# Designed miniproteins, single chains, continued (2), part 90

Each design is a single chain, and the fold is of that chain. pLDDT is the mean over its residues in the fold that is shown.

## One batch from the design tools (miniprotein)

Design m7100
Fold by ESMFold2-Fast:
Structure m7100 (fold): chain A 65 residues (1-65)
Amino acid sequence: MEPTATLLARGVTPELEPEVRKIAEEFGGTFLRLDDSTAVVSVDASKADEVKQRLEELGLEVEQL
């Protein structure tokens, strides 16, 4: 298993950014804003599916890189 997974999240508005950052921090990951609607969340590979589910529950489109 890969030690780290990278998730691309689309639809990360300024209003949703605090919730996305909270999820990333909750799972010991990192948050990086790419543009006004797109961000990257990096977490342990073992947590990737759970983090992806949490982000999709916010209405975000999530792609694992």
Scores: mean pLDDT 82

Design m7101
Fold by ESMFold2-Fast:
Structure m7101 (fold): chain A 78 residues (1-78)
Amino acid sequence: SEGLEVAREIGREFREILDLGLRGESVEEMLERGLSPEQVALAEIARAAEQRLPPEEIKKLADEAKRKMEELRAEAER
């Protein structure tokens, strides 16, 4: 039962991240929510996949969003 609760919690966290991407939240807004660069990349994957972009373009957009988040986090630590 505990394994199902852990899986449900992980699934809920992923679903919340995907929903943020689908809602069109900016990288700056996701930074304010405390998301990691990896979570921002996941949100962008969801957004780009919903737009039915090619896998190569989805990966590029996810990598760009992750990089932008890393840069914003570095600036926020100043």
Scores: mean pLDDT 79

Design m7102
Fold by ESMFold2-Fast:
Structure m7102 (fold): chain A 70 residues (1-70)
Amino acid sequence: SEKVKEIQEKIRKVIADMEAAGKSLTEIGEEVNKVATELMKKYNLTPEEQKKVREIVLKLLDEEAARRAA
């Protein structure tokens, strides 16, 4: 889905920008979930597309947490 891909790209940018700004994992998680929710509403995603976006959010936040734990 093009919409899911666009949302993934926007989420990756939010994480990268906030990481560069020295934001906590909690702050990144809060902003990412806010942005994802707003974009899912904006693009009128199907339940299947919403599931894909949620899976992407969890994966990207897990990757960020792993980087900080190392």
Scores: mean pLDDT 85

Design m7103
Fold by ESMFold2-Fast:
Structure m7103 (fold): chain A 73 residues (1-73)
Amino acid sequence: SMTKTEIIAGFLAIAASAELYVMERSGLTPELAAAIEATLKQLEELAPQLSDDTQEKINAFIEEARKKLAEMK
């Protein structure tokens, strides 16, 4: 079952995905890099409060997002 915390984590993942989409289409600015890193840090801090299955999926998402961000720097 979904908790309120899992719903919030879902919205943060959508926000990070949108920021990454803008990066891939328009390039990376320092402001966009800071925004992506801030969203990913919020997800990382929230992850320990999630179910084990959801935490594993969120951690995998964060790792992939950080790799994409590093490739554009």
Scores: mean pLDDT 84

Design m7104
Fold by ESMFold2-Fast:
Structure m7104 (fold): chain A 59 residues (1-59)
Amino acid sequence: AVSTSIRNLIEEVLSLAQTEAQRKEVLEMKELLEDPNASAETQVAAVLSLIGIKEDLKA
C-alpha cells in the first residue's frame, strides 16, 4: 500500500507539472507505486524519480 507521504509527494509534483508530458511522467511513477506486483526496488526507483522531477520543476 502507498503511504500518505508518498501520496502527498505525488500530488505535490503533479501540482508543479505544467505540461502534459510532465504530468504523464509523474502519473507513470504513481502507477508503478500503486502496482501491487511491483518489486521493492521498482518502488524505491519510482520515489527517487519523483524527487528528481520535483527538484527539476522547482528549479
Scores: mean pLDDT 79

Design m7105
Fold by ESMFold2-Fast:
Parts: sequence; structure tokens; C-alpha cells
Structure m7105 (fold): chain A 72 residues (1-72)
Amino acid sequence: MEEVKKEILEKARETLKEALEKMPDNKEAALLQALATAEQLASLAVQQGKLTEEEAEEIVREVEKELREEIE
């Protein structure tokens, strides 16, 4: 679980960084792209039996919290 969360966070952070480079004046749009990445990876982990749906939702919430703090 912790390793899966870390991988999702790292991939979402990569997406956020690339989106911010392309859209530096629209931090909210960049964050939404990063969260879409996190949701896709969390959904895949549920399908692979690595996470429950509740754990996936919790991970996405924690990723959003951490990424919002990074863009302030």
C-alpha cells in the first residue's frame, strides 16, 4: 500500500511539473491533470487487486492534498 501510494504520488507529481511548465498561469488546470493521472493509476491498482476502492479514494485525496501544498 505505502509503495503503491508513493508510485502514484511520484507519477502525479511528474504530470503536475510538466503541466505547470506548459501552463504556468493556470495552476488549477495543471493540478486537475495531475489528479487525473492519480485516479487512473489508483483505478488500475484496484483492478490488479493491490488496493480496495476505499484505499484508492484515500490515496487520491492524500495526493491532492500534497500537490495543492506544492503549488501554493
Scores: mean pLDDT 82

Design m7106
Fold by ESMFold2-Fast:
Structure m7106 (fold): chain A 68 residues (1-68)
Amino acid sequence: SAMEKGLELAIEGSRLESEGRFLESGELWEKSADILNSPSFYKRGSDAYRRAGDDKASEKLEKKAEKL
């Protein structure tokens, strides 16, 4: 299901974040948020992108979270 796929991506994103792999973590949080329409997951992806130094990707996810 979409929920199962979204949650699997979120779990993997969290694991990558704990490994310091912030760019990859941001990508998985973004994909999870797109599937689940989750503002919280967009914000987590935004934070991961910011920690990776990708301010443009971070801003994009922040704007998506604000629209939900």
Scores: mean pLDDT 88

Design m7107
Fold by ESMFold2-Fast:
Structure m7107 (fold): chain A 78 residues (1-78)
Amino acid sequence: MENQIVELIRNAVAAYQAGDRAALEASMKQLIDLLKEESKEHPEATIAMLEMLRRVAERLGLDDVAAYAAKAIEEIKK
């Protein structure tokens, strides 16, 4: 789990530095999906990570990714 999250973060950073918006969006959405599955065991920790990803996406202008993270947070909080 931790190694997969770290690798996806590194991939997102590399995509950002390369200007590859599609790869950045894909890596961030994969992280959100992975965190949604982990929320079944550790909802508080995964919500904190999803909030961080949502804020990063908002700052980068990735509105679709930000909305995707916000939706995941709402579903976990139910």
Scores: mean pLDDT 79

Design m7108
Fold by ESMFold2-Fast:
Structure m7108 (fold): chain A 74 residues (1-74)
Amino acid sequence: DEEKKKLEEEAKKLLEEAIRKGSESGLYRMKSESLRIGDPSKVEEIQEYLRLADEYDREGEELRRKAEELREKI
């Protein structure tokens, strides 16, 4: 019971972190789009924001996968 509760709490924390990563990804995609509209000559900055967004998306997916693996152990 205690071990099961610890795994459930850990999985919940991973899911909360995944949600935070998704929010950060969204913000960088917004920044990229804003630059694309306002100053499309800033190609390197636009690409950097998109790279960061993709990185946060990957991190979020990895955290969700880890949470699933923990829940399967319960």
Scores: mean pLDDT 85

Design m7109
Fold by ESMFold2-Fast:
Structure m7109 (fold): chain A 75 residues (1-75)
Amino acid sequence: TGAERLERFGRVLKEVAEEKGAKEAVEYAEKAIELARQGDLDGAKKYLVKAANKLMEEAGMSAVEEAHARYEREA
């Protein structure tokens, strides 16, 4: 489902953010996971964007690219 895909991407973003020490990106990713589990797809998408932007700010574009690569491998 859409919620399951958003939750999975949030978990991958959280994992990469934790590895990079991007604490605020972890917090946004956790909120996205929570909202996806509640069925709030718009809220989940909003916080996934915030998490990805914060991860890019704190760890660079390569960290965001790694998160996308891991998400595709888990599909």
Scores: mean pLDDT 86

Design m7110
Fold by ESMFold2-Fast:
Structure m7110 (fold): chain A 99 residues (1-99)
Amino acid sequence: SMAERAERLLRNARFAREVGNLLALAVQVEALARLAEAGALSREQAEEALEAAREAVRLLERAVERLEADPSASQSLIDRYRELLERAREAARRLEEVL
C-alpha cells in the first residue's frame, strides 16, 4: 500500500541521515515529495519529510563546499554532489508547496 511505502521511505530517510548516506537521503526525500504531491502522506509525515529534505540540503551544501576546497576532488564528483544538492532543494520546495 502507499501508506506502507511512505513509512518505509521515512525509515530509510532517517537511517540515511543517521549514517550520512547523502545519495540515499536525496533519493528518499525525492520519493517522499512525489508521495506528498499524490496526497499519500499525512500532514505529520509530510512535515517529517520536509525536515529530512532540509537536512539533506544542509549536509549536501557542506559536502559540496568540502569537495570544492579539495584539490584532489574530480570535477565529475563535484558535479554529481551539486546535482544531488539541486535535487534535495527541489524536493524541499515541493514539500513546502504541499504543506
Scores: mean pLDDT 89

Design m7111
Fold by ESMFold2-Fast:
Structure m7111 (fold): chain A 62 residues (1-62)
Amino acid sequence: MLTDEQLAEVGRFVAELVEKYGLTPEQREAIALEVVRMVNAGETDVEAIKQRLEKLAEELAK
């Protein structure tokens, strides 16, 4: 399980991706849902989470 500090770090990264890629509210929700899915699947590597989210943001922005 991620710590509160790690979850906050992931949340800040999501906000950066939304601004960088100009994501819509619906695309932002898709990224938030992906975070929940990864955490529920037992992912605890913040860097792995960030890499997956950046790839998803790039795909959503195209």
Scores: mean pLDDT 82

Design m7112
Fold by ESMFold2-Fast:
Structure m7112 (fold): chain A 61 residues (1-61)
Amino acid sequence: MTDADAAAALAAADKDGSGLVSVETAEAILAEAGLDGAAARAVDVDGSGLVNGGEALAAAK
């Protein structure tokens, strides 16, 4: 799985077009891409349980 595949999967998980996905969903997608899935939790700075998919992907690289 490439960074582009991970970005597409994160975008597909964005149900309302807000650019936000659940931390758990982002972690799973990043882990499947061979990236650090824990990065999704690290970028959830406000503890909302939602992260920007692009920020999660960037942090995992």
Scores: mean pLDDT 74

Design m7113
Fold by ESMFold2-Fast:
Parts: sequence; C-alpha cells; structure tokens
Structure m7113 (fold): chain A 88 residues (1-88)
Amino acid sequence: EADKLIEETKKVAEEGMRYAVEAIELASDDPETAKRLGDLRGEIGYYAGKAIEYAKNPENIDKAKQYLDEVKKLTEEVRRLYEELKAR
C-alpha cells in the first residue's frame, strides 16, 4: 500500500504542477493570477512531500492519505484555473 500511495501522490502532484506551469504561461498578462498559481504549485509540492514522508511509516498511513487528499484538491483547483485561462 505505501508504494502505491507514494506513486499515486507523485503522479497527482506532477499533473498538478504541470497544469500550474502551463496556467502561469497563460496568465502572463495577469500577475495576480500568476502569483496565485505559483503559490498553489508550491503548496502541491509541500503536501506531496508530506504525503510521501508519512507513507514511509505504516503507522502514519492515514496521515499520508490526508495529505494526498490535499494534493488532489489543490490539483483540481489548478486544473480549473488552467481551463478558465485557456478559455479566455
């Protein structure tokens, strides 16, 4: 389970960070949105790191799952912003 959780966390975080990079490029004329996307990208990396760290200890697997849920929420927010910017 730990290895699967780590792999899922890496995939979700990589996807979210990729959306953030593309969205920042689309927001080149919108510095407030670009800053927000940069902050979200940083948060995705932070919580993904926490999920991976906690997943290494079987006693902390529930905490790792909670951090992965945060990564998923942040990735969904970034994807939504990306789609909004792409539609502008």
Scores: mean pLDDT 85

Design m7114
Fold by ESMFold2-Fast:
Structure m7114 (fold): chain A 70 residues (1-70)
Amino acid sequence: MTLDELIEKLREAAEKYKDVDPEKAQELQNFADRLERIKAALPHLSPEDRQQAEDALVEEAKEVLEKYGV
């Protein structure tokens, strides 16, 4: 799953929770915003550092989505 797909999935989860758990929705939205900001910085890293950072972000995003049952 790409970083873009994970960001989309986090935003979909936030939309799902906005009416039932606004705090959880805000947390998911904030996490998606954070991933977008880091993604924007990736082109400024070396290719090796970029790959390591992207892999770490993908794993972290997967853990968050799994924790939230999405």
Scores: mean pLDDT 78

Design m7115
Fold by ESMFold2-Fast:
Structure m7115 (fold): chain A 86 residues (1-86)
Amino acid sequence: SKEELEEKLKGLIKQAKEELKKLEAQANALTDPQQRERALAALEQLKEVIKKAEEVLKSGKVTEENLKEVYKNLSTAIQKAVDALG
């Protein structure tokens, strides 16, 4: 259902914010400049995707298809950020 997808997306946004906090601490501890730059870029992308997901939830005009796509995009952004930090 749409409500079930909204709850799942809310949960993923919460998880993404917790992961972002941990990954930002890890990125700032990186000593290699190139690795740090790549990590910070991935975290900026994650921040943007989180913001877009929150905007979708606030709009109230979204379809189940839109919610599934936003969920997929956020899940992908989380994985890319994790991968960038090793």
Scores: mean pLDDT 86

Design m7116
Fold by ESMFold2-Fast:
Structure m7116 (fold): chain A 60 residues (1-60)
Amino acid sequence: HMTEEERRARIRAAVQAKAETGLSPEQIAKLVGFDSVEEFERAVEEELGLPLDQVPALTA
């Protein structure tokens, strides 16, 4: 279990990494410390209230 602060920090890191590298969601999940895309998707959904594929900053 990660804290809300940790989850928020990892999501910010994911947005920055996506913008800088253009990596796939699978690669971004690994880069910011999630074991899988599925875990990353759950964290994003819990923090932002939207599925990963509906967050423009992470999928555009």
Scores: mean pLDDT 70

Design m7117
Fold by ESMFold2-Fast:
Structure m7117 (fold): chain A 94 residues (1-94)
Amino acid sequence: SEMLEKLREAVERAEEIGKRLSKIDPKLGRDAEAGTIALMFANPEKMDEYVEKLREIAEGVEKGDEQARKELEKLAKLGKEYRSGAEALKRVLA
């Protein structure tokens, strides 16, 4: 479906940004990527917003922004809790 194709593209974009973050902090980068993907599965209508937010966080962290790092840590906590997009979808939509 069109939505599955868009979701696949959004996941690929999130993975690219996750690679950038992983150069700074490999564990936080991977977990934040997982958190972003979980949010996209929970609300596919906002997938582009979630990818853009991850990109903004990455740019801020690369510049040493403390607030961006706090947002990265929050997103990483979500990714650590819900490593599966399916599990996050069930919980957020309930």
Scores: mean pLDDT 78

Design m7118
Fold by ESMFold2-Fast:
Structure m7118 (fold): chain A 100 residues (1-100)
Amino acid sequence: SKEEELIKEVEKRLQELYAEAPHLTVDELIQRVREFLKEIYEKIKKYKASKETIDKINELVRDFLERLRALYADLTPEEQAKLDSFEEWVKEELEKIKKY
């Protein structure tokens, strides 16, 4: 199904982002994830994805963010503040996705 393909796309793209993360600045990583989430949000609306599919995508994104924290053990206070603000923004975007 299109929803199964969407879940696989999300998993693959998050794996690719995780592999690239050590080579990106915090600002570059934030920009890449923002663009990714906007694309996924548009596809969710277009395909009228089920609540179960949306919940699975949200789980994958949350797991990805937790793993990213482990990669950035030596963040400056400024970089940590940027990531904290970004995680709050992601949480808000995932809630918007659920309401379509």
Scores: mean pLDDT 81

Design m7119
Fold by ESMFold2-Fast:
Structure m7119 (fold): chain A 77 residues (1-77)
Amino acid sequence: SAAIRARREANRERLRRELEETREPALELIKEVDKLIEEGKIEEAYKLAEEHAAESPFFAMIAGIAKSILKQEEEKK
């Protein structure tokens, strides 16, 4: 559905903007997560975010945001 695709794009853009107000290193993680989402590898994108959550509190925050986005996209399929 075009509406679902538009929602997914909006969610990715929102996450990117939120991270831009924080730090550049976090943006590299979200770029990798976004790449996996673009390839349809939602589960791998989520696991990547979770793996980095253990490295620092900052990445834990990123993983939480990414999990919210990925869960929303997964549930809409």
Scores: mean pLDDT 66

Design m7120
Fold by ESMFold2-Fast:
Structure m7120 (fold): chain A 55 residues (1-55)
Amino acid sequence: SLVTAPALRPVSPEELAEFMRRRGEFEAARGIEEGIPEGTDRAHRLYAEAQRAEA
């Protein structure tokens, strides 16, 4: 882990898909791996919301 400025970093598709699998959303993870824009956008919103909830 690297200590970086408190700014948003771009999340990789692989990291995003793994996050969705941990939540049990396998279909969302599959969509991210396929690079589907609509599904990926939804996953990004869920990821950001989850990070803020745990921060």
Scores: mean pLDDT 68

Design m7121
Fold by ESMFold2-Fast:
Structure m7121 (fold): chain A 65 residues (1-65)
Amino acid sequence: DIIDEIHKKAADAASKGDVTSAADALIELGKIVGNTDAISLAKTGKKTQDAASIVDASGLILLSL
């Protein structure tokens, strides 16, 4: 499942402190599931390098699954 694989990549990147890779994976997931709020939050997290925004974006993706 492509959605599950990308979500795992996002979680793994976030756990390693790779905010940019986690954000990029969550932006891709947000586009696939159609959650524009998750995309916006992931983009903000990437720009600010804020891990909390990445965690929040992941939560929004989970609610869309």
Scores: mean pLDDT 78

Design m7122
Fold by ESMFold2-Fast:
Structure m7122 (fold): chain A 61 residues (1-61)
Amino acid sequence: RLSQAEIAESLGISVSQVRSLIRYLKKHNYKLSDEEIEELAKKYGISKEQVRLLIQYLKRS
């Protein structure tokens, strides 16, 4: 599994932002609409595809 620091490096955001993002995704049981993914991507300054890839990674891990 990737550490939070490795995920932060891959996404180009801080470790604290990764922690908050993972917490949010877990709270929603990794089930988000396309619109929710877009809003989340904008909030964290990453792409929709990066959010989707992170969700897929966390679900499989």
Scores: mean pLDDT 81

Design m7123
Fold by ESMFold2-Fast:
Structure m7123 (fold): chain A 98 residues (1-98)
Amino acid sequence: MTPLQKVDELVEKTFEEVRRLIDAGASDEEILAVVKKFLDELKKIYEENKDNPVTLFYILLALKVFRDEIVKMLRDAGREKTAEGVEKLADETIKEII
């Protein structure tokens, strides 16, 4: 599987899991743990492919889209504190990659 396909599958899986957790009334800690795991796995894909500028660009684009969509999903569900936590984790991950 290509690095880009791994990123796409990771994004799709995490969106589905976060939506499921929101619908189930899961805690802020459970949702943030899923997001943190996603970011850690994304960073690992970056570290394994850091000499490939196409992969770096794709990871940054995926991270931006993921951040914006998850934050919107959480705010639409009234989970403002969790949304702020996701923004912070994503922004910290972007700083580590750039």
Scores: mean pLDDT 84

Design m7124
Fold by ESMFold2-Fast:
Parts: structure tokens; sequence; C-alpha cells
Structure m7124 (fold): chain A 97 residues (1-97)
């Protein structure tokens, strides 16, 4: 499962936009807007008690976003609502800002 999900996450910014659409939220259309959204999302995720464990400050934003998306997709497959709910909450907070 993890290996298959890793092969699907070729562009973590595009996958973040896809997840926004799945949750019924407005997705940024330009690359620059997606990068700004991802940066703010990762900042808030690093402070979230559920998601912070997937953030490594020594890694790039792209690597951290890829790991978060992978963990959320695994949580969705496994029915882990805590991880999915935390991810959706942070997405909604970034959109509302």
Amino acid sequence: MRELLESEIKDPLEELARLLRIFGLPAPESREEREKFAKKFLELASKNPVLKQYIDPSKSNEENLRELILEVELARVNGDTEVVDAFEEILREVVSS
C-alpha cells in the first residue's frame, strides 16, 4: 500500500490541490499560490498535535508535504479519522486566512 501511494505522489503541490478539491475547498490554480499555500499549511501542521510528528524541520517543504500527503492517504485507506480530520482542519484554517 505505502509503495503504491508513494508512486502516485509525483508532485506534492498538485496532490495538495487534489485533496483540497476532495474536501470541497478552493484550490490555488497557480504554482506560486500553491507554494504559498503549502508553506502556510506546513507551518500550521508543525504546531498541530496530530500532524507535527510527520514534519521534520531538517527536510525541505516538498519532502515534508510529500510525507504528510502519504500519511493522510494511508489514514484515509485505513479509516483513521483522527489524521484525516486534523489535515482537513488545517486546510480549512489556511483557506480561511
Scores: mean pLDDT 80

Design m7125
Fold by ESMFold2-Fast:
Structure m7125 (fold): chain A 99 residues (1-99)
Amino acid sequence: MEQEVLEAVEALRPKAEASPPTRENTARLLMEVWQRVLDVPKEEAERIAEALANGDISEEVRERLLELVRRLLERLGWSEEEKERALEELERLLDRIEA
């Protein structure tokens, strides 16, 4: 599990480093991670990524995104304290995207 996540992150790292962090680029990277690591259906991952890219974050999309990130961090073996801090940061990022 941890090795799969490391491979997915490492495969995406050159793309993240080569491009400025736009909403579209961030949404695409998250979509690929969710599909490869958490077996999220492609259509669901694309829907969430599109909402992130457009800044149209409904309550349902926000809740699902937070759930997917929590599951990813659990697979990485993060502590409850580390997960809570990461989710709080994600909520702050989502608030900025909505603005």
Scores: mean pLDDT 66

Design m7126
Fold by ESMFold2-Fast:
Structure m7126 (fold): chain A 68 residues (1-68)
Amino acid sequence: SAAAEAVIAEARRILEERGGREGGELAQDKIVRAVASGQLSAAEAAEVGRELRRLLAEMGDDEGAKRA
């Protein structure tokens, strides 16, 4: 969905700018806030979470991927 894609794009930006554990935590917080505000449904949040784990794994952050 467009909402999920927008949140994924923001999460990717956060990871690229901050990296590591801090980037992963900030990206996860963005997803939680999007669900709380009604921007994402539970299903969209699950999809975004799977994509975030993939991005963290690609960046070599295995610990961040486990937390996402």
Scores: mean pLDDT 72

Design m7127
Fold by ESMFold2-Fast:
Structure m7127 (fold): chain A 67 residues (1-67)
Amino acid sequence: SRAEAAYAAGVAAAEAGDLIAAARHFLESLTLDPTNEAARAALLAVLGQLEPEPDPSRPPPYLTQRP
């Protein structure tokens, strides 16, 4: 479908590191199919990456450098 093609393009752009293009493709997919949960989740994830946020799984520097 058209929405599926836009979603696939968004995934490819995200894997290439082009988060702006990825967000654009995911938004297009949602415009065509607003019930696509995968496209919505992917868009939110990409928008989160465009705004740097702390990684809770990353150990603090003092944990890796302490003797």
Scores: mean pLDDT 72

Design m7128
Fold by ESMFold2-Fast:
Structure m7128 (fold): chain A 88 residues (1-88)
Amino acid sequence: MEAKEILEKALEAAEKKLEELVKEGVVKEEEVEEVKEKLFKLAEELAKLSDKEIMEKLVAELGEKLTDVKEETLASGVKMNVADIEKV
């Protein structure tokens, strides 16, 4: 994949995660616009970097922060369901 395509797909995924966080009340409505603006600004800067640098920055800036919060809520739910299935 081109670096640009990887970055755009990562932004799309981040926006979807952000919408879910807002629905759960984790992210405030006013913070959503600020986060989106910063993500789009980073996308323009990262598009000029090498593939390796883009991947590292995506994990640190875009993926890590948003994924950690969502993964905590999903892990709790999945952990409960897995424990229930394992019991059977």
Scores: mean pLDDT 55

Design m7129
Fold by ESMFold2-Fast:
Structure m7129 (fold): chain A 81 residues (1-81)
Amino acid sequence: AEELIKEIEKLAEEIKKIGKEIMDLGKIATGIAFILQAIGIEFELELIKKQEKPDIKELEKLLEEAKELLEKARKELEELK
C-alpha cells in the first residue's frame, strides 16, 4: 500500500514539473491544466490515505490515472519541441 502511495506522489510531482515546462514554452493554459489535474490526483490520494485501511484497488486505479496523465503531459511537451 505505502509503495503505491509513494509512486502516485512521485508521478504527480513529475506531472507538475512537466506542466511548468509546458507553461515556460508559452502554452500557459495547457501547462496549468496538467498542474491542476496533478493536484486533483494528490487530493484523491490524501482522501484514500485518511481511510483506516486504504483500498488497494482505489490506489491501483489512481496509479493508472497518474500514469496516463504523465504520458499525455510528456506527449504534449514533445509536440511543443
Scores: mean pLDDT 84

Design m7130
Fold by ESMFold2-Fast:
Structure m7130 (fold): chain A 128 residues (1-128)
Amino acid sequence: NKIDIIINKLSSYKEQLKAIREELLGVKENEKDQKVKKEKVSRTANRLKTLVNSIKFYIKEASKFVNASEQKKLLQLKDEIEAVEIESSKNLEDLFVKKDVDGALDELIDYTDRIIALIDEAIAILKD
């Protein structure tokens, strides 16, 4: 079943996002070196870009295998993920201009939480 494969993919990405979130919290709480924090922000932003693109891809793929009402909801969720991605990118750019590395860690943590919630909504639609 293609839907079950997509649910498993989205669940896997959700667990990867949770792991990233815990890594970012650990860096914020325990790391004192601003250069190490800045490198972690940069690497995590790149990793999240790849994961979020995969999440959007699988939500769009899932929309092909559901009824018209569920398809509309899944495409709206994909658009919401894109809006969250654009907002987070702008917030990170502002924080970099301000040289606020701890703020950038907080922004990435919030971003992972927001994407996890949208994955949960997509999985709930697909399990109906």
Scores: mean pLDDT 91

Design m7131
Fold by ESMFold2-Fast:
Structure m7131 (fold): chain A 61 residues (1-61)
Amino acid sequence: GAAEIEALRREARELQDRAVRALARDGDEKTALAYAEQSRRVTEELARLLGISPEEASRLL
């Protein structure tokens, strides 16, 4: 439902922010990559629920 979609959008955004912070602030490339990969998977699930492409879902974050 709408609440589930909003929760996935929020999770994907939070994971992207964590990836950026890990790289920019801590220089932790491994942690940054792990968060980025998790964000991509959440975005793919969001895309599936919305019936759109992962690329389109990524633009909604």
Scores: mean pLDDT 85

Design m7132
Fold by ESMFold2-Fast:
Structure m7132 (fold): chain A 96 residues (1-96)
Amino acid sequence: SAEDAAIAAFTRYANDTSLSIEELRERIEELKKIDSLEARGAILGLELAIKRKEGVSEEELEDFESLAADTVLTSASARALFAAVEAVIAEDRAKR
């Protein structure tokens, strides 16, 4: 499904430190064609991965956290994706 494709993209790309910012942006543009909460979660996670490569600020982490919190999560897969984004934010904060 399109939702499964979004989950697979997040799982594959968000944790692959070898991917360039350009490659991550290309994956985000592909995900933008999918109209689902899972795609929104995957996009948020990949945008966070880009910011982490550039040196994410505490203010930017708070912006990502707010965007995740403002989303009404109606599926288990969407909840899992947004929880994974929140876990990445928590890991980055713990290393500061």
Scores: mean pLDDT 76

Design m7133
Fold by ESMFold2-Fast:
Structure m7133 (fold): chain A 68 residues (1-68)
Amino acid sequence: GKIETAYENILKGIKDAAKEGKIDLTDEQAEEAARIITELLKEKGDAAASEAAGALLETGKIEAIKAV
């Protein structure tokens, strides 16, 4: 469904950023981050999910997502 596609796109974006050296996350951490951002998308919509994804990419820290 649309949410499953969003999860896959978010996870790919995080993994691509890690591969490019922009963030330092394990595959397990990337999957956790993608789950949290997808849950924010479901609960609060696109703006909150985008803010959380931006915070992760800017800080490289999964804790930044939880602060959104």
Scores: mean pLDDT 80

Design m7134
Fold by ESMFold2-Fast:
Structure m7134 (fold): chain A 88 residues (1-88)
Amino acid sequence: MDPEELQREVDVSMILMQLSIAKLAAKKGDIETAVELLRLVLERVASMPSLSEEDKKRILEAAEDVVRATGRHPEAEEVLRELREVLA
């Protein structure tokens, strides 16, 4: 595995970990932290090279889980919309 492939795998794993933490925060009623982590994921995804279709699907499914856990908070829905556009 070359350093570029390894970095991509690390970046995807970090994104999925951040989304897992965001979902946990949302379930505990910490909507502010959940939204902040979604925004960090959006920024990271926007700066990444081309993602595989499987990685895009995993990220979007995890982000949708976070938004559901926030009770469909308007700020969380907005970040999810932007994330869908970036991953299109």
Scores: mean pLDDT 83

Design m7135
Fold by ESMFold2-Fast:
Structure m7135 (fold): chain A 118 residues (1-118)
Amino acid sequence: SAELEKKLAEAKSKILEPLLNDELTEDEAVELLKKYYNEALKAIDNKDLESAYVYSEAAFLLALYYFNVTAEKAKELDPELYQKYLEQAQKLEADAEIQQEIAEGLTVAAVALKQHGV
């Protein structure tokens, strides 16, 4: 939806601005990543598509730009975790592309957190 796309754009801006200005410490980035990752999982359990999409994308961008974890790398390192999150995302009333993007974001976030001892 247009509202979902707007919230996603706002989330991307808020995540990228601190990263581009080197405003986040490593510890702050880990805590923020953990927060967005947990909020995305909570949203899936509550069948809240909008929050699941926004928070999974925010977690993805943090993991990608701060911790250098790509979707391709994360799926290669832990394909079983990707499949688990895809099955969880399929509980949401969304098209397959959105469900896949949510699963990729969660997998990237989980891999980044694991690599940093979380």
Scores: mean pLDDT 81

